# Designs tried in a protein design run: designed miniproteins, single chains, continued (3). Part 13

Each design is a single chain, and the fold is of that chain. pLDDT is the mean over its residues in the fold that is shown.

## One batch from the design tools (miniprotein)

Design m8419
Fold by ESMFold2-Fast:
Structure m8419 (fold): chain A 95 residues (1-95)
Amino acid sequence: VNELIAQGQELLKKAQEYVDEGEAALEAGDFALARRYASLALSYASVAIGTFQAARDLGTPEQGKQADALIAQAEEVKARADEVLAATAAAEAAA
């Protein structure tokens, strides 16, 4: 279970890095790059959520609480990635 939490944290870290890159690309007007990084952030965050759900189901109640907190963080990354995708589409429509 500790290995699942560690694996999920590595995936979440990559998702966070990708959403940050997506936001930077959007601000720079690189809509293709923004869409690519936002899509990568969504993919990594989704796998992280699945990994943390497995850790919750197999772990102690204490590990389950830790996994739930990490799932919440991954859901925030997904929300940010969705915002980048929506903002990118709106900016392209305004061009």
Scores: mean pLDDT 85

Design m8420
Fold by ESMFold2-Fast:
Structure m8420 (fold): chain A 55 residues (1-55)
Amino acid sequence: SRREEIKREGLRETSRRLEEVIAERGPEDWDALDRVNQEVARETRERLEEAEREE
């Protein structure tokens, strides 16, 4: 379903952005890692809301 696709995209995006942050800042920059999680969660929520309106 569209919701499942959006959720899978969110998981992939989280993984990719976390890898980038870890490569640049190291795995101990919890503030930067938390920002990635918050940003992707917000984006995924917005996409899910839009998908719900269309369906």
Scores: mean pLDDT 80

Design m8421
Fold by ESMFold2-Fast:
Structure m8421 (fold): chain A 68 residues (1-68)
Amino acid sequence: SAPPPSFEEIRETIRRSNEEIRRWAEENIEEVPNPEAYREFVEGYIEGLELLPSGIEAAIERSKKLLE
């Protein structure tokens, strides 16, 4: 069954945050000139997402693609 509306809102927020992180990195490449720093940043974000309720696997997978 589909998650409750409140949980769907959380998932949507996470998805938008992933897109924002990617855009932020593209716009602010000078702020993250070191690929290692960028990778550590995204890895920390993924760890945060993994602490959330089950069913956010898509958001985690999208975040992992930011490291590729």
Scores: mean pLDDT 62

Design m8422
Fold by ESMFold2-Fast:
Structure m8422 (fold): chain A 107 residues (1-107)
Amino acid sequence: SLEEKRRRLIEIADEAIKIAEKMLPYLTPEQQAEVKKLIDEIKSIKERLENQDLTPEEFLELARKILDLLNKIYDIALKNATPEMQEEIRKLKELVEEASRILAELR
């Protein structure tokens, strides 16, 4: 259902924030600043998913934005693929794949 997909996107956003925050110590200062901005954007989208009556079109737009933000964080993580980062990179990839599946079902 749409409500189940919305709840799952909120969970994906929350998990992405946690993973991104865990990655921060392993990134360059420039990448840390970029990831912090991406975290703030995900938090904003999560707030809208939780607290607003969204049209199907608005929901689809927010789902696309989450997937885009997840891909940006994933790309930054890949540039800093240390052994300590491998688990976080794996989890991010799983979230990207799941968000992509949800978006495909909304098309």
Scores: mean pLDDT 87

Design m8423
Fold by ESMFold2-Fast:
Structure m8423 (fold): chain A 60 residues (1-60)
Amino acid sequence: SMEEEIERLAEELVEIAREKGWEAMEAKVRQMVADALRASDSRRLEIIGRAYLRAREELE
């Protein structure tokens, strides 16, 4: 489901931030957004955005 994909990506982003720092996580998100925009993948953009917000909440 979309929720499972969001949760899985959020966990990946939290792991990147904890292991490699916040800047590395932000760079990963920027690259994923660029890829999704190039593919015109609105579903993937929603997943990335919602996962990013969940990761930020977890890291605060």
Scores: mean pLDDT 89

Design m8424
Fold by ESMFold2-Fast:
Structure m8424 (fold): chain A 91 residues (1-91)
Amino acid sequence: DPAVEAVGEALLHLGKGYTAASKGDSDSAIKHLEEAIKHLERARDAVPEEVAKAIEHAKKGIEAAKKGDYDKAVEYALQGMEHVQRARDLL
């Protein structure tokens, strides 16, 4: 199922973004959160509400990481992961 694969890849990249942000690695955090968004867009038609919320949180995480606000980047990555987990439960 392409949507199941897409949310799985998104969850993996959100987790890597979380880990990078927790270590103060903004470059890695931004790259992984951007990859998560690409995978989430592929699942949007299957679970539009939860995917849109996950994308919104990933984008806020990117902006926080760009500003060096790693605590907020971590928080937004976790919130994105929660919405991806809900999306997966609906598939």
Scores: mean pLDDT 90

Design m8425
Fold by ESMFold2-Fast:
Structure m8425 (fold): chain A 94 residues (1-94)
Amino acid sequence: SEEEKLREKIIKGLETVLEDLKKNESKLSAQQMKDMAITTLGIALKEVEEAPESELVKKIAELLREAIDRLRQAKTKEEVLETLEETIERLKEL
């Protein structure tokens, strides 16, 4: 289904960003990692909001909004990475 393809695309995109952040953790500040994560989730959320409405699409959007809010509160690199990991796992469970 198109909704399942969108979910898989978002999961893959977030996994790629998570891998890049982990690889470059020593070169980035917590604020830089946070900003990159929020930007990535914001782009994903916009794509989801432009998709045809379905129960799955609504759940993905809610999860992405929650993740963005949690990232805004994150103070450490560990909290940024953990938030992305948790978000990916929760997306896979939808």
Scores: mean pLDDT 89

Design m8426
Fold by ESMFold2-Fast:
Structure m8426 (fold): chain A 107 residues (1-107)
Amino acid sequence: SEEKALKALEEAEKHIEKAEEALKKGDVDKAAEHLEKAILALEEALKEAQKLSGDVKKQLAKKVLELAQRVLELSKKLLEKTEDISRAIGLILRAIGLIIDAELLLK
């Protein structure tokens, strides 16, 4: 539903902001945890958007795309700072997947 997608987008934004704050403080583990939670919320938002049609579906997909791009940027910054390279690469790949899936909904 639109309501579920919007709630999931709000949760994703909150976790992205917390990940940005954690990276600024040098807390790479907390940043990774918040990025993982942001990805889960974006996956839920995309799943709910796929059930919809018309302009609402495209607007939600566009928001998922915007937030997934922010997750990708933060995951790349995490990769530069973390010793857990595999976790950071995993986050990058999942963010890329969300970007691709969201772009497909916009076509």
Scores: mean pLDDT 90

Design m8427
Fold by ESMFold2-Fast:
Structure m8427 (fold): chain A 62 residues (1-62)
Amino acid sequence: MKLAVAVAASDEAALEKAKETAKKGFPDAEVEIIEAKNEEEAIKLALEYREKYGIPSVVVVL
């Protein structure tokens, strides 16, 4: 099963930590990580993946 994880982070170190957290949180899923500029963009991308592609999605913000 594919899972899209939209990640918004304040800096590069936070972004890497968010990616690692996403991979550890969903080990049984084929995780696709989508980098977003901010929380609003992350939510928009997650929603687009659900509605346009039918892929389950979650948002991670740091």
Scores: mean pLDDT 76

Design m8428
Fold by ESMFold2-Fast:
Formats: sequence, structure tokens, C-alpha cells
Structure m8428 (fold): chain A 78 residues (1-78)
Amino acid sequence: EKQKKLDEEIKRLEKEFTEKYGYKVKISVNEDGEITISISRPDGKPLSEISPEELQEMINVIKEAKERVKKILDELAK
């Protein structure tokens, strides 16, 4: 049951961040609670070909998404 709730919340976050920021955001949480966040441009350009300003924006999106996932994990642990 906790895994299903986590999967539903993660899918919701992926949609929220993709719609809000316009990037493809994928979030994975393993059984040990390790959070992996993948972010990419919709046009498929590699990170090496984007501006430093856009790269910083993507890093901030990853940090925000990771914080949101940690809060979800904390809530599910209660």
C-alpha cells in the first residue's frame, strides 16, 4: 500500500513539474529510499549544449523535486 501511494504521488509530481517548468522530469525512488531525478529538455538537446543559466534552472528544479519527494517519504513513514 505505501509503495502504491508513493508511486501515485511521484507520478503527480512528475506531471506537475513537467507542466510548470516545461522539462521532462522523471523521478525514481528505490526500496532503500534513494531518490533519483532525471531532467531533460523536450527537444532532446544534451545538457552540454544548454546555457549555464538554463542549467542552473534545471538544477533548481531537481533540488525542489527532491525536497518534495523527501516530504512524501516522511509522510508515508508516519
Scores: mean pLDDT 77

Design m8429
Fold by ESMFold2-Fast:
Structure m8429 (fold): chain A 72 residues (1-72)
Amino acid sequence: SMTRERMMAEAEALFESLKMALDAGLPFLEAVRVGAEAAEAARKEMEKGRLEKGLEEAKKKAKELIEEAKAK
């Protein structure tokens, strides 16, 4: 179902974004924050009916947040 597909995509967005933040050297709690905010961005994009754009939006948001955290 579309709902199950969205839930799976949101979970993937969260975990992939969390991994990106950890790989970038962010502390665990900061990485969790990045993952959560990226998953929220993915959810908003998928609510517009573009399931395949969820992960792309999450990765984009994660990159932005990681760069902000590293810039301090």
Scores: mean pLDDT 81

Design m8430
Fold by ESMFold2-Fast:
Structure m8430 (fold): chain A 84 residues (1-84)
Amino acid sequence: MKKIDLKDYKPKTPGVLIEFPRGTPKEKIEEAVEKLKSIPGVKDVYVFEVNGRPVLFVEVDESAIDEVIKVAEEMGGRVLGFFY
């Protein structure tokens, strides 16, 4: 799992930004990362912290984006945006 400063990150690969509520336990974030990485078409998952909220950037093939959104929302995440 890679931690990168969000403001310095310019993705060259399509991906989804997902925010989790402030105070989400580290164990729940690690579980979400593991579930997201298990989806076919997910290339990598990056973890940031923005204003005390966990934020994930999921590098994913366009064909798998709907499954990534579904899993993220089931884990309590909210989609912030898409990069293509």
Scores: mean pLDDT 76

Design m8431
Fold by ESMFold2-Fast:
Structure m8431 (fold): chain A 83 residues (1-83)
Amino acid sequence: SLPPAEVTPEVAIGLAERLAEEHGDPRFRELAQRIRDAVANGDEDALLEAMGEVFTELVKRAQADPGAGRERIHRELRELAAK
C-alpha cells in the first residue's frame, strides 16, 4: 500500500537509515538505497515498492512491542516529515 501524503521519499530514506542503525540490519540500508535509485531513475513503481517495504517493516516491529508500536510509527513518520 502507498504511504500517507506526509511521507516523501526523503522522509522514507531517513526512516530506513534510522531503522538500519537501531537494528543493525543491512536490509534497511538497502531499502534506503533502493528509494534513492528509484528517485534518480524516475522509476515510480520501484519507489512505491521500496517505500511500502519500509512501512511494512515498521508494522512488523510494532508487533514486537504492541504497547508502543503504533505511537512509535506515528512519531517516527512525524519527526522525519518535519524536516
Scores: mean pLDDT 70

Design m8432
Fold by ESMFold2-Fast:
Structure m8432 (fold): chain A 81 residues (1-81)
Amino acid sequence: SAAAELAALEARAREILARISRESAKILGKERDLDLDEIAEIIQKAHEGKATPEEEKAAEFALKAAAPFLEQARKVLEELK
């Protein structure tokens, strides 16, 4: 069912976001996982050319990790239309 497909997609999203949070924190030398707002701010800084080299690495990791999921999410949403 569409509900089961969306639930599975949401579970994968949580796993990817948790991994991005953990790995970005390690790249930045933080002792705690980053929240989503902190990750978004780092991506925005990288886009604006204002990020540190460590923040650029964290942003690149986050975008690369999210890319396959975003493509899958687009396909699921297109099939629901």
Scores: mean pLDDT 79

Design m8433
Fold by ESMFold2-Fast:
Structure m8433 (fold): chain A 74 residues (1-74)
Amino acid sequence: SEKERLEKQIEELRAVLALSDEELRARLIAEVEAAAEVPERWKALMIRTLENPAALAAYRERLAVQLEELEKQL
């Protein structure tokens, strides 16, 4: 059901937000490296951006907003 799908997405977002900066960075780097359609030059730029703590903070803020919007749909 749509409710079960939303609950799963909320649970997954909470799990990601519970990661340390080191764990979150490693996960995001792995996702960038796995993206088959992204050119290597763009992958290198994305990975470099993730070395900046401010980029991780901005990513967490975006996920927190996404989590709040999904919770409103329950």
Scores: mean pLDDT 83

Design m8434
Fold by ESMFold2-Fast:
Structure m8434 (fold): chain A 66 residues (1-66)
Amino acid sequence: VSDEELAKKFLELLKKGYSVTEAIRKLGEMYNLSEKEVALRLLRAGFKGYISQEVALQVMDILQKF
């Protein structure tokens, strides 16, 4: 899975009402990635502009807890 595709799926989960932490967990289950790996890849997607700055900051806060 590409960082862009991962970011698109992440935004779909947020739109469905998942929290950032729950969306990261669900993506880890779907793509067989650790929650830390999902968070790191979402931050890379954020730097490339695939997620908003506000959402990227929330992901960064969660990553600090790993």
Scores: mean pLDDT 83

Design m8435
Fold by ESMFold2-Fast:
Structure m8435 (fold): chain A 78 residues (1-78)
Amino acid sequence: MLEAHEAAIAEKEPEAAELYAAKPPRGEVEAAIVRATIEIARKVLDREDQLAVLEALLRSATDPRARAIAEAALAELR
């Protein structure tokens, strides 16, 4: 709930760069977004907030690689 605006802004920057410059396939975009979100979360969020972000990514991810990346990162934090 709190700081959702900051998280949304951070997510836009990696997405904008990829869509603007490369326009990769949807599965690769999803995996790249998950990786970028994890990297940003590790730098700017506390462990509890990182867990919340990873749980949300795992729930919403449709690409198997994106889900695997989120699941692995979540396991490292647990």
Scores: mean pLDDT 67

Design m8436
Fold by ESMFold2-Fast:
Structure m8436 (fold): chain A 100 residues (1-100)
Amino acid sequence: MEPSNSEQLIKSVEEAIEELKKNPNNVELAERIMYRTLLAAEKLVEEYPDDEAYKKILEIAKEALEKFKKETDPEKKHEIVLEALEKIKEILKEKAEKEK
């Protein structure tokens, strides 16, 4: 798969954030989004090993998943995933601005 440009990646992250906000008690959805985010970040780093933004996104995804696994409170699990996606969105926005 060719990687999406930064604008397409931002849209995907924004859609995930909106889905999470609509389903704040759905821990299974939050977990699924977190795993999909990790896999996507790993693929981006494999295809673009010199891209520092993608490496930083991968690190955020890994740290968020570790925190998610250790947390037992569903509300806090939701907050962990939401915070990770917001951080990833900010990195992608900064990357997009530098590419224009």
Scores: mean pLDDT 81

Design m8437
Fold by ESMFold2-Fast:
Structure m8437 (fold): chain A 75 residues (1-75)
Amino acid sequence: LSEQIQQDIIDSLGLMSRAVSLLIPGTTDEEAQQIGDLTVKISKAEAEGDEKTKQQYLKQLQALIDQVDQKSQQL
């Protein structure tokens, strides 16, 4: 794929992840934006073959999802 098409796909995945996150009760706009941003960063690192950066962002995303899930369960 061209670099432009690849970037457009990655950006679209980030927007979709943000939108889906807002469906979870108790999720803030800020948390949804962070999930979207991390999804974009993970996808870009994977496309570039940067496994170390990908693993770092995956760890951050997992921690944020766990935080949102815990908050949702206490509602």
Scores: mean pLDDT 76

Design m8438
Fold by ESMFold2-Fast:
Structure m8438 (fold): chain A 72 residues (1-72)
Amino acid sequence: FKEELKKLLVEAGLPESTAEKIAEQLEEAIKNLDVKAVGQILAELSSKVSPEDLEKIAKLVEEKLKEELEKK
């Protein structure tokens, strides 16, 4: 998940170091089921990436969040 998310962030035009940090933050928030933190990170990304890239990232994040919710 983290590597896939990092790849999407880099493809969206973010620097690799920034993409890695954001991917780590999102992975941790998802594992903690911190929906508020996930929403805040995605909102920050909406100003930095295209709507099309944001949709791809949000879909991947939503799918992973669903998996973690089902394990609970």
Scores: mean pLDDT 78

Design m8439
Fold by ESMFold2-Fast:
Structure m8439 (fold): chain A 108 residues (1-108)
Amino acid sequence: DEAIRLGELLALARVHIKEGEEAPSVEVEILKYVLLAIEAAKKGKYEEARKYAKKAVEVAENNPEEIDTDFLKKLVELMKKLANAKTKEEVDEIVKEIEKLIKEALES
């Protein structure tokens, strides 16, 4: 079940954010930066949100063979958009799209 697996990967990403440890997989590392970008944006720290988005994209570009699901491909494209966002409104819109993508994947 891909929804259960995504839930487990998100839980691992949150643990690795708290502990400051290296992520055990490329997927977990990408999700860690995604969660950090969302949190930064919600706190109005738009430059930090873009920085974390760039880190997620860098991890994906260094490991293209690991970006093998439609979910991860769409997530990486949204992170690329977020990394290049120029306004607060654009950041907030993209973050809502990311949250919707994650929610739909968890409900599948």
Scores: mean pLDDT 83

Design m8440
Fold by ESMFold2-Fast:
Structure m8440 (fold): chain A 78 residues (1-78)
Amino acid sequence: SELLEKIEALLNDPELQKKAEEAVERYRPVADELYAKGGGKEEVDALLAKVWREVLGIDFSGVSGAELEKKVEELRAK
């Protein structure tokens, strides 16, 4: 699983993990604003994919943000 491998590498690298956490915090209000304006999950998912690409150099285009978030949460739980 390419997505799982990239997320696992992120969690094992303290610098990448910190950048991911900062990106999530930075873009969380933007995602909240999209939902408040009646934006769908598709638009939020596209924003999250862009964040991962810009911050981490990982291209998750075509992967939903909900699926990405779920996999990150599962890995963090272990």
Scores: mean pLDDT 65

Design m8441
Fold by ESMFold2-Fast:
Structure m8441 (fold): chain A 93 residues (1-93)
Amino acid sequence: KLEEELREYILKLSKEAGLSEETTEKILKITLGIFEHLLENSEDKEAAFELTKEIAENLIKLAKEDKEKFEKVVKHAEEAEKAEEEYKKKLEE
């Protein structure tokens, strides 16, 4: 499964970059969420996979080189997820 390959790839890159388990978990949550969203909105699974790998690589680099900027990206991603959840709830009610 592409999701498993993506998870393994991110884990390997994060370990090679010397990232903490906590930082790696945050990257996994963001990138797997993006991948799922892309798969729902696109028939091109291969393009979705490659784009998500590129995003993961950029997040890993950011976490290694600029922790402050990485933390801001994580916060924005968490806020976006909460906003999406609230929007879906509003559509159901």
Scores: mean pLDDT 78

Design m8442
Fold by ESMFold2-Fast:
Parts: structure tokens; sequence; C-alpha cells
Structure m8442 (fold): chain A 73 residues (1-73)
């Protein structure tokens, strides 16, 4: 599957923000990728957003995004 260099950079940046505890910034990038990305990129972005939401203690919201990501696979 082909992922653009720009999409790859955004994915890496969002994951780095999650690792730093910058969950709001990670969610913002993930939301952009969900809107503009391919099916594969959207699935990855949903997983990143779910991890960020879980990091904020929003476990019910995270679970819903994980279910959406599974539906895309």
Amino acid sequence: MQVSPEESLKIMTAMDYVLQGKFDEAIEIADELIKTGSKFVRGTALLIKAEALAGQGKHDEAKKLLEEALELS
C-alpha cells in the first residue's frame, strides 16, 4: 500500500505527540488524516486518536474509535 511522504510524516508526528502526552495535538493531526487520507491512513489515524483519548481517560470514546478502525480493516 502506498502512503504519501506527507501522510507518513503526519502519522509519525501524531504518534510522537501521544508519547509526549500532547494528546490534543495528536488528535488534531489524526482528525486531518481521517478526513483526507486513504482507507489505510484513516484506519491508522483512528488508532492514534483512540490511544490519545485513552491517555486522557476517555475510554468509552477510545473504544468507539477502535470499533470504527476494525470496520475499516
Scores: mean pLDDT 82

Design m8443
Fold by ESMFold2-Fast:
Parts: C-alpha cells; sequence; structure tokens
Structure m8443 (fold): chain A 73 residues (1-73)
C-alpha cells in the first residue's frame, strides 16, 4: 500500500530531523496506515512500512525523537 509506505517515509524524515512531536505523530499515522493495509490484505506493504519505521528508529541520531516514535508505535 503506497499510503503506508509514504507514511513510513514521513515518519523516518521526522525522526531524522529530531522533532520528537512530529516523530510521535507520524509514527502513529504510519502504524494506523499499516494496520489498514493489513486488514485490506496488503500484508507485504504493512510489513515493509513497519521495517522502514523500525530502521529509522534504530538509526536515529536524536534519542528524544527515537524514543517518542517508538512509544507512539
Amino acid sequence: DEAALRAAEEAARAIASGDAEAAARKSKQMTQAAVLAAINGDTEGAQRAGRLLREAIEGAPDAEASAAASKAS
């Protein structure tokens, strides 16, 4: 699902920017989009979006943004 992948990209960008509030908000939006994709049978899209978000959190230079994203997910 393109929407879930786009949401993951936006979340990754927010995490990289160090904006904890945006990181939390975008991570929550991505999680919701991934759940909808999975319900609609796009489990591959949901899994790929989840992997992108996890990689962004693990690679984050800012601990506050990383923690906010992880907590919001």
Scores: mean pLDDT 77

Design m8444
Fold by ESMFold2-Fast:
Structure m8444 (fold): chain A 99 residues (1-99)
Amino acid sequence: EEFIKKLQEEIDKLNEEIGKLKERLDAVSRAWEIIQKDKEKGRVEARKLLEEALSPEETERLMASIDRQIKENEAFQKYVDELKKLEETRRKLREILAA
């Protein structure tokens, strides 16, 4: 009973963390699409979008990598990897709760 309550609390926390990472990934993906459509004008719009979702340091890092595919950028890959880990952890906890 106490164990089930702790599992539910961990799942709720993971749902919040997954939501925040999805918002960051969405912002990065949208920024990349804007940059690909118009490299000069898109850079200004992409920077604003990234600044709303990411830290100033992370925004500068991603903008500096504009000449590379954003999917290969370490910052983007870290968000993808973290999201996958959180989703897998949530899946395992849900399976335990359902048992």
Scores: mean pLDDT 72

Design m8445
Fold by ESMFold2-Fast:
Structure m8445 (fold): chain A 79 residues (1-79)
Amino acid sequence: SPALERAERLLAELGALVDQLAATANPTPAQLQAMMDQILTVARQLAATMRRLSPADQARVLARLQALEQRLLAVMERK
């Protein structure tokens, strides 16, 4: 479905942003804020897209989102 394809693209974009944050050595507070704002924007778009998915696809996307959230928290603890 177009909604599932969009959700998968948004998950890939979130993953790339988390990878970028992890790769950024000694970010300034301004750089950190800008990267977090981008992550939050994509996360909000994903949440809106999830409303249009079947319950089964919502569960799969939510599981991948939870894994990304855990990775983001681990990255943030190191900065």
Scores: mean pLDDT 85

Design m8446
Fold by ESMFold2-Fast:
Structure m8446 (fold): chain A 61 residues (1-61)
Amino acid sequence: MSAEEAAAAMRAGDGEAADRAGAYASGTNDVKTALGLAEGGRQSSEAMGRGGEEAAASAGA
């Protein structure tokens, strides 16, 4: 499988995992597992935001 196909599959799986985490938090007391997944996603989103801001600042200079 090509790298592009693998990346697309992982992105699709990540979305499904996020939906499952929401259902898990509502259906069980496994809050730690849900928090681990949410924190990973939050850190990834924050890193992307920071990278974009730095790139815009250096490109705009």
Scores: mean pLDDT 57

Design m8447
Fold by ESMFold2-Fast:
Order: C-alpha cells, then sequence, then structure tokens
Structure m8447 (fold): chain A 72 residues (1-72)
C-alpha cells in the first residue's frame, strides 16, 4: 500500500479547504486531461466537506503537478 511519509502527513495537517480551492483555481488549467478524474474527486470531497479525502487528493495532484515540471 502507498503510505505517506511522516513529513507528508504533517504537511497534510497544514492544508486548509481554502488553500486547496486556490490551488485548483490557479493550476487546474495547467493540469493534463488525465488528471481531471482526480480533480473531480477533489472537488466532490470539498463539496461534501470530506477534509481527509480532499487533503489526500490535493497531495496527489500537487505531487503530479511537480512531476510534470521536472519532465522537460
Amino acid sequence: MDSFTPEAIEELKKYTKEDIKKFLDEHESQLPDEYKPIVEALKKAIENNDEETAKKAYFLLKRLYEGIQEEK
């Protein structure tokens, strides 16, 4: 099973719903279509006030976004 590192867990505790929404507002258009299902899952988690699922989906999207920046 994919497990979060202790640092990643601490980082997840710092994320607010507003931070996640701002990330989507700023970076959603820069994400490939392949990531749209994760974006939709994140939006649904936010709408349903499921903070744990929203933070996990946000962490995955942020990591994928960073990976795109490294592949040049």
Scores: mean pLDDT 70

Design m8448
Fold by ESMFold2-Fast:
Structure m8448 (fold): chain A 85 residues (1-85)
Amino acid sequence: MIEVTEKVKIMAENLLKDYPSLKELPEEVVLAVAKFAIENRLSLTPFLNPAEKEGKLVEVFKELYEGIKNGNFLETYEELKKKYG
């Protein structure tokens, strides 16, 4: 079970409100990415609008979630930032 702070919940809710395509993902994926970004002091904002414009936002979140599972989230974040930032 993911330990979810109020800040993580608010971030996930705002992401789902502003980017409805993320509703295609399991809630666990959006919460995990939001939590890991907050804990590592990383902004997701550089990816969100460019990735949504390309129809790739769901793919980006899946890649970030795989990075969390594999322990390479920071590497995945930097690669996505280069691609969409």
Scores: mean pLDDT 79

Design m8449
Fold by ESMFold2-Fast:
Structure m8449 (fold): chain A 69 residues (1-69)
Amino acid sequence: SMEAQRRARLQAAVDRLAKEVTEEYEKLMKTKSKQQAIDEIKKRVDERLAKTTDPVEKEALQLIKDALS
């Protein structure tokens, strides 16, 4: 179904973004405090949300942002 395909694409996007965010967070933690690293990740997610036009990617980014709050 189209809904199952959309859900699969959303899950794949969330999994990819969660991995990217985790890797960025680990790199930031080498030079920044935990709070500074979280704030920088939130800023980067917001910038990606502002530039993204794909609805599935927007939804995945919003889910990542909500998880960081």
Scores: mean pLDDT 87

Design m8450
Fold by ESMFold2-Fast:
Structure m8450 (fold): chain A 66 residues (1-66)
Amino acid sequence: MDLSEEELKAIEERVNADPEKKALFDKIVKKYPLNEEQKRRVLYLLAHTDLTEEQLEKYVEIIVKN
């Protein structure tokens, strides 16, 4: 996924502005061995969708395997 620097910053700010989304992101990055590109994909999902912890973990498992 090719994100501009401005798009990435907007996504990060959106997730950081939502305490629930920020908490989910922090929990996922502590639990799963994500590289920087995989972290960006998770941030994108959180910024654009309302996901439960269970739904997010399923997407993260797909991201890590691919």
Scores: mean pLDDT 78

Design m8451
Fold by ESMFold2-Fast:
Structure m8451 (fold): chain A 81 residues (1-81)
Amino acid sequence: SLMEALENLKKVAEDPNASEEEIVNARNQLLEAFQKASEEEKKKAKEELKKLVEETENDDSKQKLYLVSDSTLKAMEALEK
């Protein structure tokens, strides 16, 4: 589901041992799930990512999670017509 893909992206982005390929794969899975999701699920996922961006933007220990979350939110917004 979209929310499971979001949780997976968060886990991969929080893992300091995760490769760039693992992050890209998790992000791509989330974006594919987003395109297939209901309008309610899309809104929920965007709200969760917005909160995650706000939570991480001022936390130096979470900069990788911040950058991944922010770029993914922008990609989701770009996919909406």
Scores: mean pLDDT 82

Design m8452
Fold by ESMFold2-Fast:
Structure m8452 (fold): chain A 89 residues (1-89)
Amino acid sequence: MIKLSETEKKILAILYEKGPVTPLELRKIGKKLGLSDDEIAKAVQSLIDKGLVSYDEETNTFSLTEKGKEEAEKLSEELIEEVKEAIEK
């Protein structure tokens, strides 16, 4: 299976719960989860390189690929709940 860092797992969880997000929205939610702008940027690029995240220039949004959705479904319940709380605050 694809090896993911803790930061990459948090980004996948955000995209899984929120759906397509702009770079600004992703940074706002990621910061609530304790991530820096640099960590978010590096994790997003790594996830794109792995084929788990795509960027749509027409909508200016990041979204999960089908592979990304499959990997996100394997994330822990605790991480998903943490991300839901960060989105709702």
Scores: mean pLDDT 83

Design m8453
Fold by ESMFold2-Fast:
Structure m8453 (fold): chain A 87 residues (1-87)
Amino acid sequence: SALEELKRRVLELIEETKKLVLTRIEDVLKAVGEVLRLIGLEIDIELHPSREVLVEAAREILRAAKEIGDKALAERAEALLAEAEAL
């Protein structure tokens, strides 16, 4: 289903985003806080996947991408956000 395919892609992007946040954000407390938010969304997606949860996750990835200045990650997150909103 479209939901299952998008779920897989969002979870993959969360994994990449967690690694980038930990390596690129110099403020350790801020980096940890952002990773914890992503972990919470990862758990929610795995337990109760929905359009609304995937939209929230894509928005959080986009926010993190903008924070670390990763344009490619931001573009990927924006694409996933559009796909989630279209579900």
Scores: mean pLDDT 87

